Designed miniproteins, single chains. Designs and how they scored, part 46

Each design is a single chain, and the fold is of that chain. pLDDT is the mean over its residues in the fold that is shown.

## One batch from the design tools (miniprotein)

Design m1588
Fold by ESMFold2-Fast:
Structure m1588 (fold): chain A 87 residues (1-87)
Amino acid sequence: SALEREAAARLEEIRRRALEEIRRAVEVEGSPERARRIAERALEEMRRVLTEYAKSMGIPSIEPAIEANREFLEEFRREAEEIIASG
C-alpha cells in the first residue's frame, strides 16, 4: 500500500540521516554523548512513524508494527553502537 511504502521510506530516511549525524558527532566533534543522543532521538522518530502507520491501518497497538520492523530497528542500534564505540 501507499501508506506502507511511505512508512518504509520515512524509516530509511531517518536511519540514513541519523547514522551520518552520529558519524559526524564522533569523527568531527569527538562527542560520543551527542552521538548517543542523536541515536535516541532517531529511535523516538522511528517509533512515531510506526505509531502513525499503526493508526492509519486501524491497529490499536504499536507492538505488531515494532515486531514487523524489529530487525530494522536492531540493525540501526547495532550500527549506531559500532560507530560510537569506534570513536
Scores: mean pLDDT 85

Design m1589
Fold by ESMFold2-Fast:
Structure m1589 (fold): chain A 100 residues (1-100)
Amino acid sequence: SLSDVVEKNNKELVKLLKELETNKASREEFVKRIQELMDKFIEQLSKLDPEAAKIAQEMKEDILDYVKENPSDSLSELILRTLLFWIAMGAEIFVLERQK
């Protein structure tokens, strides 16, 4: 289900964010690792529901735009913002699944 894919990727995201914070990753490394995780997640969603994949693609774009617009933000601030975008996306996908 969509919820199962989101739950699995919630765990992957939390693990990634913790790793990036622990290793004091560069902004470039953060962007690269988030893009890789998002692209894999979008691919998984696209096999189940193209509309859910679109929601995830929009979140990926929102995160990348935020990073570009906020060049002075710390890694911790980027991690927090990514988590907030992810929570909002997850809620939108949850509502989508229940309407079908």
Scores: mean pLDDT 86

Design m1590
Fold by ESMFold2-Fast:
Structure m1590 (fold): chain A 66 residues (1-66)
Amino acid sequence: MEEGENLLVGMLARASPEVAAEAVEIGRTEGWAAGARYIGEHVGDAEGARFAVEVLERMEAERRAA
């Protein structure tokens, strides 16, 4: 399982239920990198959000290449 997936799960666990629900909806419509960025902004962890976005984008690129 990719590190980016674990990062997203960790950020969801740290967020309030309202922020987590919105991030899941953004992830479904705009992609999980966008959802992770939304969580990071609302939890106050912009650096963690940047790292999660980078990892999730890399993971998505690998899946599209396969």
Scores: mean pLDDT 65

Design m1591
Fold by ESMFold2-Fast:
Structure m1591 (fold): chain A 101 residues (1-101)
Amino acid sequence: KLEEAKKLHEKGIEYLKKKDYPTAMIYFEKALEILSTLDLSDPEVEKLRAEAEVGIIKASLSYAFGKELSKKQLIAFVESLPEEDLFVPKETLLEAAKNFK
């Protein structure tokens, strides 16, 4: 359910702020699992899915680099992603990245 996905996403953000990147990724992935069962034509579902995908990107790259990924680095990475590999429109992902903490 959308509300459950929102709660899981909020947990992902909480652990991301604590710099617990592996745990943050688990919560974002669980949110995406629920969101994948919902109607992507719903703008709220699409937006939350984009936010969760950006959360995974930030968490995974911050973990790999051993330091928190900057907003500029996050935006640049999302911009470099090929559109054909995305489950949501690239423009929606870019907006999520720009508004991400």
Scores: mean pLDDT 80

Design m1592
Fold by ESMFold2-Fast:
Structure m1592 (fold): chain A 82 residues (1-82)
Amino acid sequence: SLKEKLEEELAKNPDNLDALGRLVGYYLTDPSASPEEVAEALRRYIEALERKLKENPDDETVKRQLELARTILENVLPEYVE
């Protein structure tokens, strides 16, 4: 499945932003996904984006992706925001 392939890619590289973003998209479109599963996928993506931004604080693409991921977490799953 797409989920299994994405998790295999993430097992090899936990900071693969493409795989993390696609995994978030998978859970957001899966009607059987729990809010906890969606929140965990978003959290993994946000943490990887934060690590990338720490390496290059001026990366506007990473800043935008981080803002969008945080916005999704805040608006879709407000109970899981720190």
Scores: mean pLDDT 81

Design m1593
Fold by ESMFold2-Fast:
Structure m1593 (fold): chain A 67 residues (1-67)
Amino acid sequence: MTGEEYARLAAEAAKAGDAAAAREYAQLSFNHAPNEDAKRSALAAAEAAARGDAAGAYTGMHESFLS
């Protein structure tokens, strides 16, 4: 899978309220990110999801990475 595919999965998991899956996919997106901006977005989303802010993680990932 590509970093964008992992970011999409993270966004879907966060939208469904699954913070653990959202964090896992966000970390995978970071590992497969093509550039530094995508890495920063994935890392920030993973941190937000880890804090239980799945909706915030979804919004940030979708707007920064999936736009």
Scores: mean pLDDT 68

Design m1594
Fold by ESMFold2-Fast:
Structure m1594 (fold): chain A 79 residues (1-79)
Amino acid sequence: SLLEKIKEVIDRLLAATPPEHREEVESVARTVLQMLEEHPDDKEAIQAALETLLRVARHYGAPDDIIAEIEKLLEEAKK
């Protein structure tokens, strides 16, 4: 499911995040997951959550493969 793919990419992002930024990225990830669980039918909320995750991944210099996966999930969420 889309939710499972998002959880997987979040786990990969956290593993790739430097220790000094991990708590901040975890906080964002928790907000994203909570939004998805509380509003599973709100496509705009899902898109906003993924856009937030993508912005954070880019800001902390996540590997290109993780960024590409988040971009794919965002495209999937827009359908």
Scores: mean pLDDT 80

Design m1595
Fold by ESMFold2-Fast:
Structure m1595 (fold): chain A 86 residues (1-86)
Amino acid sequence: ETVDREAREAAEGVLAGAEKVDQAIKNKAPIHELSVLSVALRLNIIAARWLLEQTTNPEVRKLAEEAIKRGEEALKKADDYIKQQS
């Protein structure tokens, strides 16, 4: 199940990216650093969404959907933080 494996890996990448964004906000990282992390997270979400369309496994679909939601929430926090610091 190559697609299922790739979708799980993409979901894990989104979760890792979201955690890095959250830690950067918590540590009051420079806007430059947070912007780079946000771009990387957006790319991971795009990959996860594309793989979600390819998988038919309901458990993998659920994991990817939850990871994408978590990633989108982290991006919203990053966008809000950047606006406050501007």
Scores: mean pLDDT 84

Design m1596
Fold by ESMFold2-Fast:
Structure m1596 (fold): chain A 82 residues (1-82)
Amino acid sequence: GLKYSLINGKPVIDATNASIEEIVAALKDVEKVILVTDKQKAEQVAKENPDALIVIVASQQKAKELEEALKKEGKEVINLTK
């Protein structure tokens, strides 16, 4: 399932235990997404990207699959897991 948290006052989604389908459905109304694998990276990125939703994923492989799925839905995706 998806876990919502606040990192320095900014909403971040912890998706380490969520399926690709659950994540895509939750991001329906989000235009710009940044993918990271850990909370420290999410904290650094959140301050510089106020217009993007930060999503924490379990692995680089899951990030790649999610990036492909979100781009198919017309979203802007920045994958910082590589």
Scores: mean pLDDT 80

Design m1597
Fold by ESMFold2-Fast:
Structure m1597 (fold): chain A 66 residues (1-66)
Amino acid sequence: MEEVTLEVSGEADTEEAARIAAEIGVKELRELAESQGLKVVSEEKSVEFDEEKNKYRVRAVVRAVK
């Protein structure tokens, strides 16, 4: 099976905002994959504090197969 990875990343000022953004990102990527006829096999979201920027990094990843 050929795997397709869809990813969105961003930054937020608070951990709460970052978690919400990650959840929205996963949902949007899932809907995009399904619209292309792909089957979603994994969803992951991460929030990491960046001490150098004093911001929260947000990442949403969806992996899908044909």
Scores: mean pLDDT 83

Design m1598
Fold by ESMFold2-Fast:
Structure m1598 (fold): chain A 85 residues (1-85)
Amino acid sequence: SMDEQRQKALILARAIADLGEAELALKRFPDNEEIQKLYEQLKQLYKKMKEAIKAGDIDTAKAYAEQMSKIMDQMVGIARQLEAE
């Protein structure tokens, strides 16, 4: 449906924005092991989210996207702490 297509587009847009913010944190602190590990988790969640979108499982895709936002928040939080020190 058009509503389903809109939901897919919004989930993808949010995930891409979160991935971009995470990449900025990684670029600023490329040698930080915790940021590197969180970024690897984020990439795996992004892959799973895209697979759920392709399968038409909107609820599962949304759940993975919510996990991505949490990982991105953790990475940005670490980067902010490192910048303040």
Scores: mean pLDDT 90

Design m1599
Fold by ESMFold2-Fast:
Structure m1599 (fold): chain A 102 residues (1-102)
Amino acid sequence: MEKLLKEKERKEVSKEVADKLRLIGDITTAILEAERAGDEKAAELFKELATKLSKGEKPDIQDLKDALATVERLLAATSDPGTRQALRDLKAYLEKLIKELE
């Protein structure tokens, strides 16, 4: 029973793991862009957000709004296509999560 339950969990986990890895990748890109810009407070905010999301904890709505404002600021400052795509994907995720928590 335990092995069979673990195999069923493994198939569902593959899709959830892929989605989480993509999100963590986008947040990691935001951290690196914030650090490149010398914005240590923004980097710390994204590190805290990544930690809470990795633990399955719901972030505070104000932290999500602060993260969204920071992503928009970083988007205005960067021209790298890959970084812009990661920041746009993160922005869409944060907007959706804020709407769900309101």
Scores: mean pLDDT 75

Design m1600
Fold by ESMFold2-Fast:
Structure m1600 (fold): chain A 114 residues (1-114)
Amino acid sequence: MTPEERRARIRALTAAEDYDGLISFLKELVEELKKATPEQWPEVAGLVLDAMRAALALAQRRGETEKFEEISKLLDEFEAAYDEWRATGDPAARERMIEIAEKILKILEEFKKS
């Protein structure tokens, strides 16, 4: 899939309020993030961020306020790590982004079971 097709898929899943589909796609994007080359990294990281933001917005609409603060904080940490990686190229910032994305994904998967 092209980046444009991937963004279109995130928008389509969000418009359909297909939370399960959005989480499944986010899981695929996180696995791609782990395998991405330095050249692919900015594009894949941006898509992960877009998918996480979309999932958080859907969770808010479902009234999930208690976990919203936790995910919002993790999302801010992901954005900070992404900005650090863009500025420095530090591999530790990249590893931190993956760890944060996996933590967010785990919390979002728990919403699916609630």
Scores: mean pLDDT 78

Design m1601
Fold by ESMFold2-Fast:
Structure m1601 (fold): chain A 100 residues (1-100)
Amino acid sequence: SLSPEELEYFSILMNSIYRLTDELMKALGLSERELTGSEIFRALSLTLNENNRVKVEGNKVHVTFLNGEVRVFSSNKEAQNAYFDYLKEMGAEVVEVVLP
């Protein structure tokens, strides 16, 4: 998995992405429940940024879900995939998201 230094860098990078995505989503007037597959990535970024839901502790990534549940992951990809699944369960319209 990622080193502690890589996880800290990931946190910084994700916060930058979240801020840009947040501004874009607000400009488009989108909500999580109205998003398509590719837009769910933007909704995820917005949701995590707005609530400071990503924390890096040692070699692990802690993510706080919308229901207040905290889950721990060893990689950013696992964390994002789990959050996508959570949003789908909450009724977000999701088309399959192909991650590069």
Scores: mean pLDDT 53

Design m1602
Fold by ESMFold2-Fast:
Structure m1602 (fold): chain A 78 residues (1-78)
Amino acid sequence: KTISEEELEEEIALALIDMYYALGKLFISKGDKEGALEMVKKILELGERYPSLREYAEEKAREIGEEAGIEEEVEELL
């Protein structure tokens, strides 16, 4: 069973989106809206680079925006 380099890159990108999402949640828990917005930007950048992950990235970005009260800033990036 062999995974192609492209498939491996997509799996790594998915793991990075999940990591940035978790960090965004951590920033929200600390009241750091700026830190949460930076995590949103990183998630959306990965979704743009990997079209298969775009919908997932946009969903995770919107969730952070809603919880942090920065929906306006997130929509501007979409």
Scores: mean pLDDT 82

Design m1603
Fold by ESMFold2-Fast:
Structure m1603 (fold): chain A 81 residues (1-81)
Amino acid sequence: SSVEEEMLETLRKGLEQLGLSEEQVEEFVKLAREGIEKGLSAAEIRERLIAWAEETISDPEKLAHVKAVLGIWAQELERRL
């Protein structure tokens, strides 16, 4: 749906603003898209994205900022879906 694509674009832009590489951003967007397509809840999608962030982001401050973006994004996803 157009709402789903808008939410995925919002996630992409938020992560790009934090200085994540194109490859890192694309993996987050891919995981989010798969979660939406499978009908996972916003909370379940958030937990999957946080787990991926914890696995792939070694800098604690950057990880904290990414987790904050993911939390805000997931709240918006829940409100709109």
Scores: mean pLDDT 88

Design m1604
Fold by ESMFold2-Fast:
Structure m1604 (fold): chain A 69 residues (1-69)
Amino acid sequence: SLDLQIEAGVHEIAGAVAFRLEDYKEALEHYQKVLELGKQLKELGDTKLGTNLEKGAKEAIEEARKKLA
């Protein structure tokens, strides 16, 4: 779904901006949304894109969590 791809891209950008501003809690919320959208894309048959978004989001979530610890 193009709509889910656009929504995931918006949250990726918002998460990256929040991370650069050291708003790690807000960055984490955006990355968690990318993870959820990646799972939805996989369910709809966009397996490669959904898997890549899920992997990237998990890595970004770990980085944000390290900053919050």
Scores: mean pLDDT 88

Design m1605
Fold by ESMFold2-Fast:
Structure m1605 (fold): chain A 68 residues (1-68)
Amino acid sequence: SMMEKLEEAEKYAELVGKRVLARHHEVTDPEELERVIEEEMERLGVPEEYREFVKKQVTEGVRQMLAS
C-alpha cells in the first residue's frame, strides 16, 4: 500500500541521514553533501522508487541542522 511504501521510504531516509551526519566533516558544500547522500543510498541499496524522496528528506534535514 502507499502507506507501507511511505513508512519504508522514511526508514531509509532515517538510516541514510544518520550515515551522512556521521560523515558531516567531509561535507563542506552542497555538492559534497549530495555526493555523500548518493554514496550512502547506494551502500544501503535504497530502491529506485524511494531515492528522490530520501535525497530530499536527508538534504532538508541536514540543511535545517546546519542552520540552527
Scores: mean pLDDT 81

Design m1606
Fold by ESMFold2-Fast:
Structure m1606 (fold): chain A 71 residues (1-71)
Amino acid sequence: MKTTITLDFSHLSPEEFALLVDILAETFAERGGEVRVLGPGKVEVSAPLSEIELTNLVTAAVLRAIGDLIE
């Protein structure tokens, strides 16, 4: 089973969004997933994970990105 979700981060700056996309790409590559940028602030994530597991990994990646932005 492959789960795909679309996330809207249009409230982030281009720099914040780029950092988040990089962290998502690293996180999901290790899980056999992929991250695709659909446009400014919009990203699609696909992985052979349940929706709950995918959402948890997205949350972890967002928290990591916030940590990196605030040092």
Scores: mean pLDDT 78

Design m1607
Fold by ESMFold2-Fast:
Structure m1607 (fold): chain A 90 residues (1-90)
Amino acid sequence: MEEIEELARTNPEEAFERIKSMPDLEEAARLLASWATDPSMAPLRDEIAEWFNERASELSDELVARVAFGLALAGVPAEKLKDERAREAA
């Protein structure tokens, strides 16, 4: 996934679109959790939170907690998260 990591630094919008297009939702969530705190992804934090709100019901408790925690560290307030598991993790 080196190419996607490079895109996150140089073109975060394209990197996010590629993640959203991934057939493996769990892998997509793991990548977003890892990048939520990256300064290059900061302009997309609200868009990532919106995607997460739409997909949280399909994710494991572990991944919900990881994404929510990453978004909280990136400055997304828990009140913007719709999933109860996410609000508890943030």
Scores: mean pLDDT 74

Design m1608
Fold by ESMFold2-Fast:
Structure m1608 (fold): chain A 70 residues (1-70)
Amino acid sequence: MKKEEILKELEKKYQEFLADPNVSEEDKQFIKDLYEQLKKAIENMSVEEAERLAKEFKEYLDKLKQKIKE
């Protein structure tokens, strides 16, 4: 199931982000709220839309980690 695979990949990235001790509690809370909204959105969209949104979320996490290093 392609949508299930997308959700598994997101869950792994999400948990890696939450496990990073260099990420602030404020950023972790923000991402928790964003991830809950993302999961709900993915349930109601096509697989292609879910893939796009998942990619954007992963890119956002990478960008946020990069900004923390600045």
Scores: mean pLDDT 77

Design m1609
Fold by ESMFold2-Fast:
Structure m1609 (fold): chain A 60 residues (1-60)
Amino acid sequence: MKYKVKVEITHKRSGEKYIETFEAEDEDEANKIIENAKRAVERSLYPEDFEFKVLEIKKE
């Protein structure tokens, strides 16, 4: 069974929103994708300028 994960990254200064959709084989992979995406924002040059939000985790 597959999971659909949708995340939103907002650049606070510009108000630009980036919506990314991922497909995961199981719930553990979905959680790993979320952690990796969150970590990427935290490791950016200006992490305080970005907001990370999970919009959807749906089992297909």
Scores: mean pLDDT 77

Design m1610
Fold by ESMFold2-Fast:
Structure m1610 (fold): chain A 85 residues (1-85)
Amino acid sequence: SALEEALERVEERIREALEKATTEEEKRYLRGLLEAARLIREGKSREEIVETLQREFGLSREEAENIIKAVEAEILGELNRELLE
């Protein structure tokens, strides 16, 4: 499906960025994005994703929600490309 293809492209871009990341701060942020993308693909609720990011990465609720929002924006960008092409 278009959604599955968009999710695969987002996860691949995050993975490529993680391979190029040089600082521990960048690596932590990208690992958070990758985990959020994975959980979205698994159909986890927003609250479950927030709780997972808080537990695994020590993030605040606001930080976790910002990571989810960033991933959602990337997914929407990929879906918009598919709809225009």
Scores: mean pLDDT 83

Design m1611
Fold by ESMFold2-Fast:
Structure m1611 (fold): chain A 74 residues (1-74)
Amino acid sequence: SPELVELLERINEALAARDYDRALSLFKQLLSGLSPEEQKKLIEGMLATLDREARLHPEHRAELEELKKQIESL
Protein backbone atom coordinates (compact mmCIF):
# COMPACT_ATOMS: atom_id res chain seq x y z
CA SER A 1 0.00 0.00 0.00
CA PRO A 2 2.23 2.84 -1.28
CA GLU A 3 -0.63 5.33 -0.76
CA LEU A 4 -0.91 4.38 2.94
CA VAL A 5 2.88 4.78 3.40
CA GLU A 6 2.79 8.21 1.68
CA LEU A 7 -0.11 9.39 3.88
CA LEU A 8 1.68 8.19 7.04
CA GLU A 9 4.83 10.07 5.96
CA ARG A 10 2.78 13.26 5.36
CA ILE A 11 1.08 12.89 8.75
CA ASN A 12 4.51 12.55 10.43
CA GLU A 13 5.77 15.63 8.54
CA ALA A 14 2.71 17.64 9.65
CA LEU A 15 3.21 16.56 13.29
CA ALA A 16 6.92 17.51 13.13
CA ALA A 17 5.93 20.92 11.70
CA ARG A 18 3.28 21.25 14.50
CA ASP A 19 0.60 21.64 11.82
CA TYR A 20 -2.03 19.75 13.80
CA ASP A 21 -4.95 20.76 11.56
CA ARG A 22 -3.15 19.23 8.56
CA ALA A 23 -2.17 16.15 10.59
CA LEU A 24 -5.82 15.59 11.61
CA SER A 25 -7.09 16.11 8.03
CA LEU A 26 -4.55 13.62 6.62
CA PHE A 27 -5.30 11.10 9.39
CA LYS A 28 -9.05 11.29 8.62
CA GLN A 29 -8.23 10.72 4.93
CA LEU A 30 -6.12 7.68 5.88
CA LEU A 31 -8.91 6.21 8.05
CA SER A 32 -11.59 6.64 5.34
CA GLY A 33 -9.91 3.97 3.17
CA LEU A 34 -9.64 1.34 5.94
CA SER A 35 -11.77 -1.30 7.68
CA PRO A 36 -13.10 -0.60 11.22
CA GLU A 37 -10.51 -3.02 12.66
CA GLU A 38 -7.64 -1.25 10.84
CA GLN A 39 -9.04 2.16 11.90
CA LYS A 40 -9.00 1.11 15.57
CA LYS A 41 -5.36 -0.05 15.38
CA LEU A 42 -4.22 3.19 13.69
CA ILE A 43 -6.16 5.34 16.16
CA GLU A 44 -4.50 3.48 19.07
CA GLY A 45 -1.08 3.95 17.41
CA MET A 46 -1.66 7.67 16.82
CA LEU A 47 -2.84 8.24 20.41
CA ALA A 48 0.36 6.53 21.66
CA THR A 49 2.45 8.76 19.34
CA LEU A 50 0.72 11.92 20.61
CA ASP A 51 1.25 10.85 24.25
CA ARG A 52 4.98 10.36 23.52
CA GLU A 53 5.17 13.77 21.79
CA ALA A 54 3.45 15.47 24.77
CA ARG A 55 6.04 13.93 27.13
CA LEU A 56 8.97 15.01 24.91
CA HIS A 57 7.54 18.51 24.26
CA PRO A 58 5.51 19.62 27.32
CA GLU A 59 5.38 23.17 25.86
CA HIS A 60 3.02 21.75 23.18
CA ARG A 61 1.07 19.45 25.53
CA ALA A 62 -2.22 21.43 25.46
CA GLU A 63 -2.33 21.40 21.62
CA LEU A 64 -1.41 17.69 21.51
CA GLU A 65 -4.08 16.82 24.12
CA GLU A 66 -6.70 18.69 22.04
CA LEU A 67 -5.62 16.72 18.93
CA LYS A 68 -5.86 13.50 20.99
CA LYS A 69 -9.47 14.34 21.94
CA GLN A 70 -10.36 14.96 18.27
CA ILE A 71 -8.79 11.63 17.23
CA GLU A 72 -10.45 9.73 20.14
CA SER A 73 -13.83 10.97 18.81
CA LEU A 74 -13.23 9.28 15.40
Scores: mean pLDDT 85

Design m1612
Fold by ESMFold2-Fast:
Structure m1612 (fold): chain A 66 residues (1-66)
Amino acid sequence: SMHFKLMRELVKITDDMNARLAAIDKQLKEETDPKKRAELEAKKDAIMKDAFDKMMALVDKYRAAA
């Protein structure tokens, strides 16, 4: 079904996002420099925004195809 396909693709996007965020979180646990920590937090925000944009584009594509 289209809903099942959409759900699988959303899961792929969230799994990729979570893996990328986990890598940054690992770096944050060892980083004590406030400037470098801020840069890593900005990277997390960018990763989340990219994932959100991909999810919105995917939902729009499925709505257009339905």
Scores: mean pLDDT 87

Design m1613
Fold by ESMFold2-Fast:
Structure m1613 (fold): chain A 91 residues (1-91)
Amino acid sequence: SELDKEIDQVIAELKELAERARALGDTDMVREAQRIIDTLKGLRDALKKAEEMGDEEKVESLRNTLKQTIEDAKVHIEELRRRIAEAEAAR
């Protein structure tokens, strides 16, 4: 689905940023990226289970939460990317 593609893209970007943060020795930024990845994966798994159970109300609720979490993650990615780029340039 389109939602699955967005989640995969966001997770891929966060993994890239976590790797770059790790190269900088910034454990806090690695943890920030990993927390967002874990949240997205957890919500995806919950959505899949709700779909398998036919819980339409829970599916809609989880889809809305996931869409909001993706948008919040995109903002976080922009902030992390700037912080990492600045730290890399300072080396």
Scores: mean pLDDT 89

Design m1614
Fold by ESMFold2-Fast:
Structure m1614 (fold): chain A 102 residues (1-102)
Amino acid sequence: RAPPRVEAVDLSKLREEYEKESSEEDRKEARKMAEEEGKRIRRSILLAVDQGQDVFTKRSTGNRMEQEALDKGFSENTAKYLGGLSDNYAYEAAEEGRKRLA
């Protein structure tokens, strides 16, 4: 089977559920985790672009992030939202890489 391409994820519903469910402390911790994930993914993908690797094939970053969030004790909705953010960070970094290669 051909691997899926990197694409933007609509997080509107997940974000709404996350904000309704989460406490202020949970949101602060989740935001910190999301910021660290975004920096890590951007660094990894831009390095791959510099090495001439394909960065436009979807990576399983969202599923990994969701599982890590669940393992840390976040709610299911928070974990799904963080997973979607991880996939969107990968998409944004791939788009930045595409502009760099143009």
Scores: mean pLDDT 73

Design m1615
Fold by ESMFold2-Fast:
Structure m1615 (fold): chain A 100 residues (1-100)
Amino acid sequence: GAAKDAGIAAVGGGESTLDAVKRGPDVTGATGGAIGGIGAVAQAELSGSVETEAGRKAKEGGEKAMKGGVYHLKGDMEKAKKGGEEGVEGGREAIRLAEE
């Protein structure tokens, strides 16, 4: 459903940000992480799935993935890594809750 799709987008954004951190400066990967995170937030909000716990977790994960990508573009690799990790965590929790 919509919450699961948003959760998948949050995981993808977070993973893109984490891969950018592992590769060193990777503007394309960091931009992908930020866009993926924005997409997760948009999917959760526009579908109305934010009324569910799964949708709220997907939105939180998307926001973290987006912030991680932005931190990478600013050169803050520690905050980029944290944002990517929290984005993946939130997205995976959203998928888990949506599959119950």
Scores: mean pLDDT 84

Design m1616
Fold by ESMFold2-Fast:
Structure m1616 (fold): chain A 68 residues (1-68)
Amino acid sequence: MLSEEQRRQARDFASLASDDPERAARIGEALERLLEGEISYREAAEMVGVSVGTVRALVRAFRELFGV
């Protein structure tokens, strides 16, 4: 289960990744679920409406900002 801080970090990151609030919300939810191990990269890509490669890039960027 993600902490409140980790959930906030995912949402803050999503807001930086997209200026569209609806897309940002989907990115944040997909990242939260992916970090929890609830979904695959493919499922996350379907949630956001992007490629699996884009999801991998988002996870890498998130780890660079918050992953340590």
Scores: mean pLDDT 77

Design m1617
Fold by ESMFold2-Fast:
Structure m1617 (fold): chain A 85 residues (1-85)
Amino acid sequence: SSIDYLRSITSSFPEDLQQRFIEVYEEFEKLLKELEKTDPGLARIYRGRRLAAIDSIQYGSQNKDLDAFNQGLETLELLVEQLRK
């Protein structure tokens, strides 16, 4: 969990973007945990892709770089869509 932590690492951006990030992150974590039970190898690959997306989001937040933030958020959203069904 740690919604407060997720808000803190995105606090330089509008609340709408913070909320969108939190929702996508929580859904990704839920789907990833389910994938680990059926395909651990694929789950490992998605963990690596998640790490890259989060790094971009954190960089964007720390440097007030909205483009980097949006790039990471959009990547995470695409990963969620790929994990859905």
Scores: mean pLDDT 83

Design m1618
Fold by ESMFold2-Fast:
Structure m1618 (fold): chain A 69 residues (1-69)
Amino acid sequence: IDSRLNSVLSKLNNLSKLASSKGNDSVKKQADNLKSELERWSRTAPPDLLSKALSGTSEVVDQQIAKLQ
């Protein structure tokens, strides 16, 4: 799960950088906030809930990156 978490956090970092380069402060802030929440949840949430959150977040981030490009 740590490998999956790191992958999703990397995608969120990429989304944040892309949003910043496009001048989209709203998306950048959302990506940064979600990254912080996932890092917190990795320490406190049950493994099954974290796994679902990681899968859902990865899909949403991929869709947002595609829309910004």
Scores: mean pLDDT 79

Design m1619
Fold by ESMFold2-Fast:
Structure m1619 (fold): chain A 89 residues (1-89)
Amino acid sequence: MEKEVEELKEKLLKEGVPKSIVREAEEVVREAEELVRRVGREAAAEALLERAAADGDPIRADILRGVAEAVREGLSRVEMIKRGVEAAL
């Protein structure tokens, strides 16, 4: 794992963000990176938005939408995690 990702995770936990939200955002970003490699950035973002619309968990749906927008913008792994977490707050 990149040092920047670990530093972001420590900062979010110290700021009182639930560990479950941080872990879910990291998981979604990992899946998003795999999707981008397989189908490209635009199609990956659309797939994440479709998952968000179908998800019964509103917090996870918000994380999926935040990550999808970051993917569409071509942002780094750190920024994708950050946007996913911020969307769920």
Scores: mean pLDDT 83

Design m1620
Fold by ESMFold2-Fast:
Structure m1620 (fold): chain A 93 residues (1-93)
Amino acid sequence: MEKGEELIKIGEELIELGKKTSSSGLIEIGKKLIEMGELIIEGVKEKDIKKIEEALEIAKEILELGKLSRDGRLIELGEKAIELAEKAKKELE
């Protein structure tokens, strides 16, 4: 799957899980993943490095939220999000 589309799908799944478990933190992380995925798709399509840099900042926020949750899976998700944004930035140069 395309990197941005994968992040959007994961974000949608986390929002659904957050609604079922009444977890506002999961809903917030899911929304940020969707926003980040959309910025990566648009940034790559338009060759707009600024949109990719905005996605990287959101990825850092996701990692911070994951650390606050003390959930290793959410921390790993934030780390993966940062890696995906950095790779997209490198591909645009």
Scores: mean pLDDT 81

Design m1621
Fold by ESMFold2-Fast:
Structure m1621 (fold): chain A 64 residues (1-64)
Amino acid sequence: AAEHRRRAQELLAKDPTSPEGLYHAALAHEAEGRLDQARQVFEYIARAHPDTPEGAAARARLAA
């Protein structure tokens, strides 16, 4: 939880459009029990960054 949140903060502070940063933010929400927020971020990544490994991972998580 804390590790994903910190990595998300570092990556998004440098590049707010970073798919890696957004993916870590979604994982942090999921680990902290904020499932609705995690789902919203995964949906955004899948839509905005479909051609990235993070986009594919987000799609897989939404299908589960």
Scores: mean pLDDT 78

Design m1622
Fold by ESMFold2-Fast:
Structure m1622 (fold): chain A 78 residues (1-78)
Amino acid sequence: MLKILANGKPLKDGMTVPVGSVLTLSSDGDIEGFVIDELGISVGVLKGETVSVTLTTPGTYNWYSFTNPSDTGTINVY
């Protein structure tokens, strides 16, 4: 399962974070994927791997998992 932390806290749908915020991605299962199309972010996460992405552009973005389409939400960057 994909685990997403925003500045060390679990990412919640509709969460608001400042520019420069770090999303930390990890998986406790098989290969997982994370996408924010408007930011050109598309990252794969392997079991036991940790990947970090920094949000530097203000806006409201939809994120989703390309390996599990039911794992989706919205993040607001200001």
Scores: mean pLDDT 81

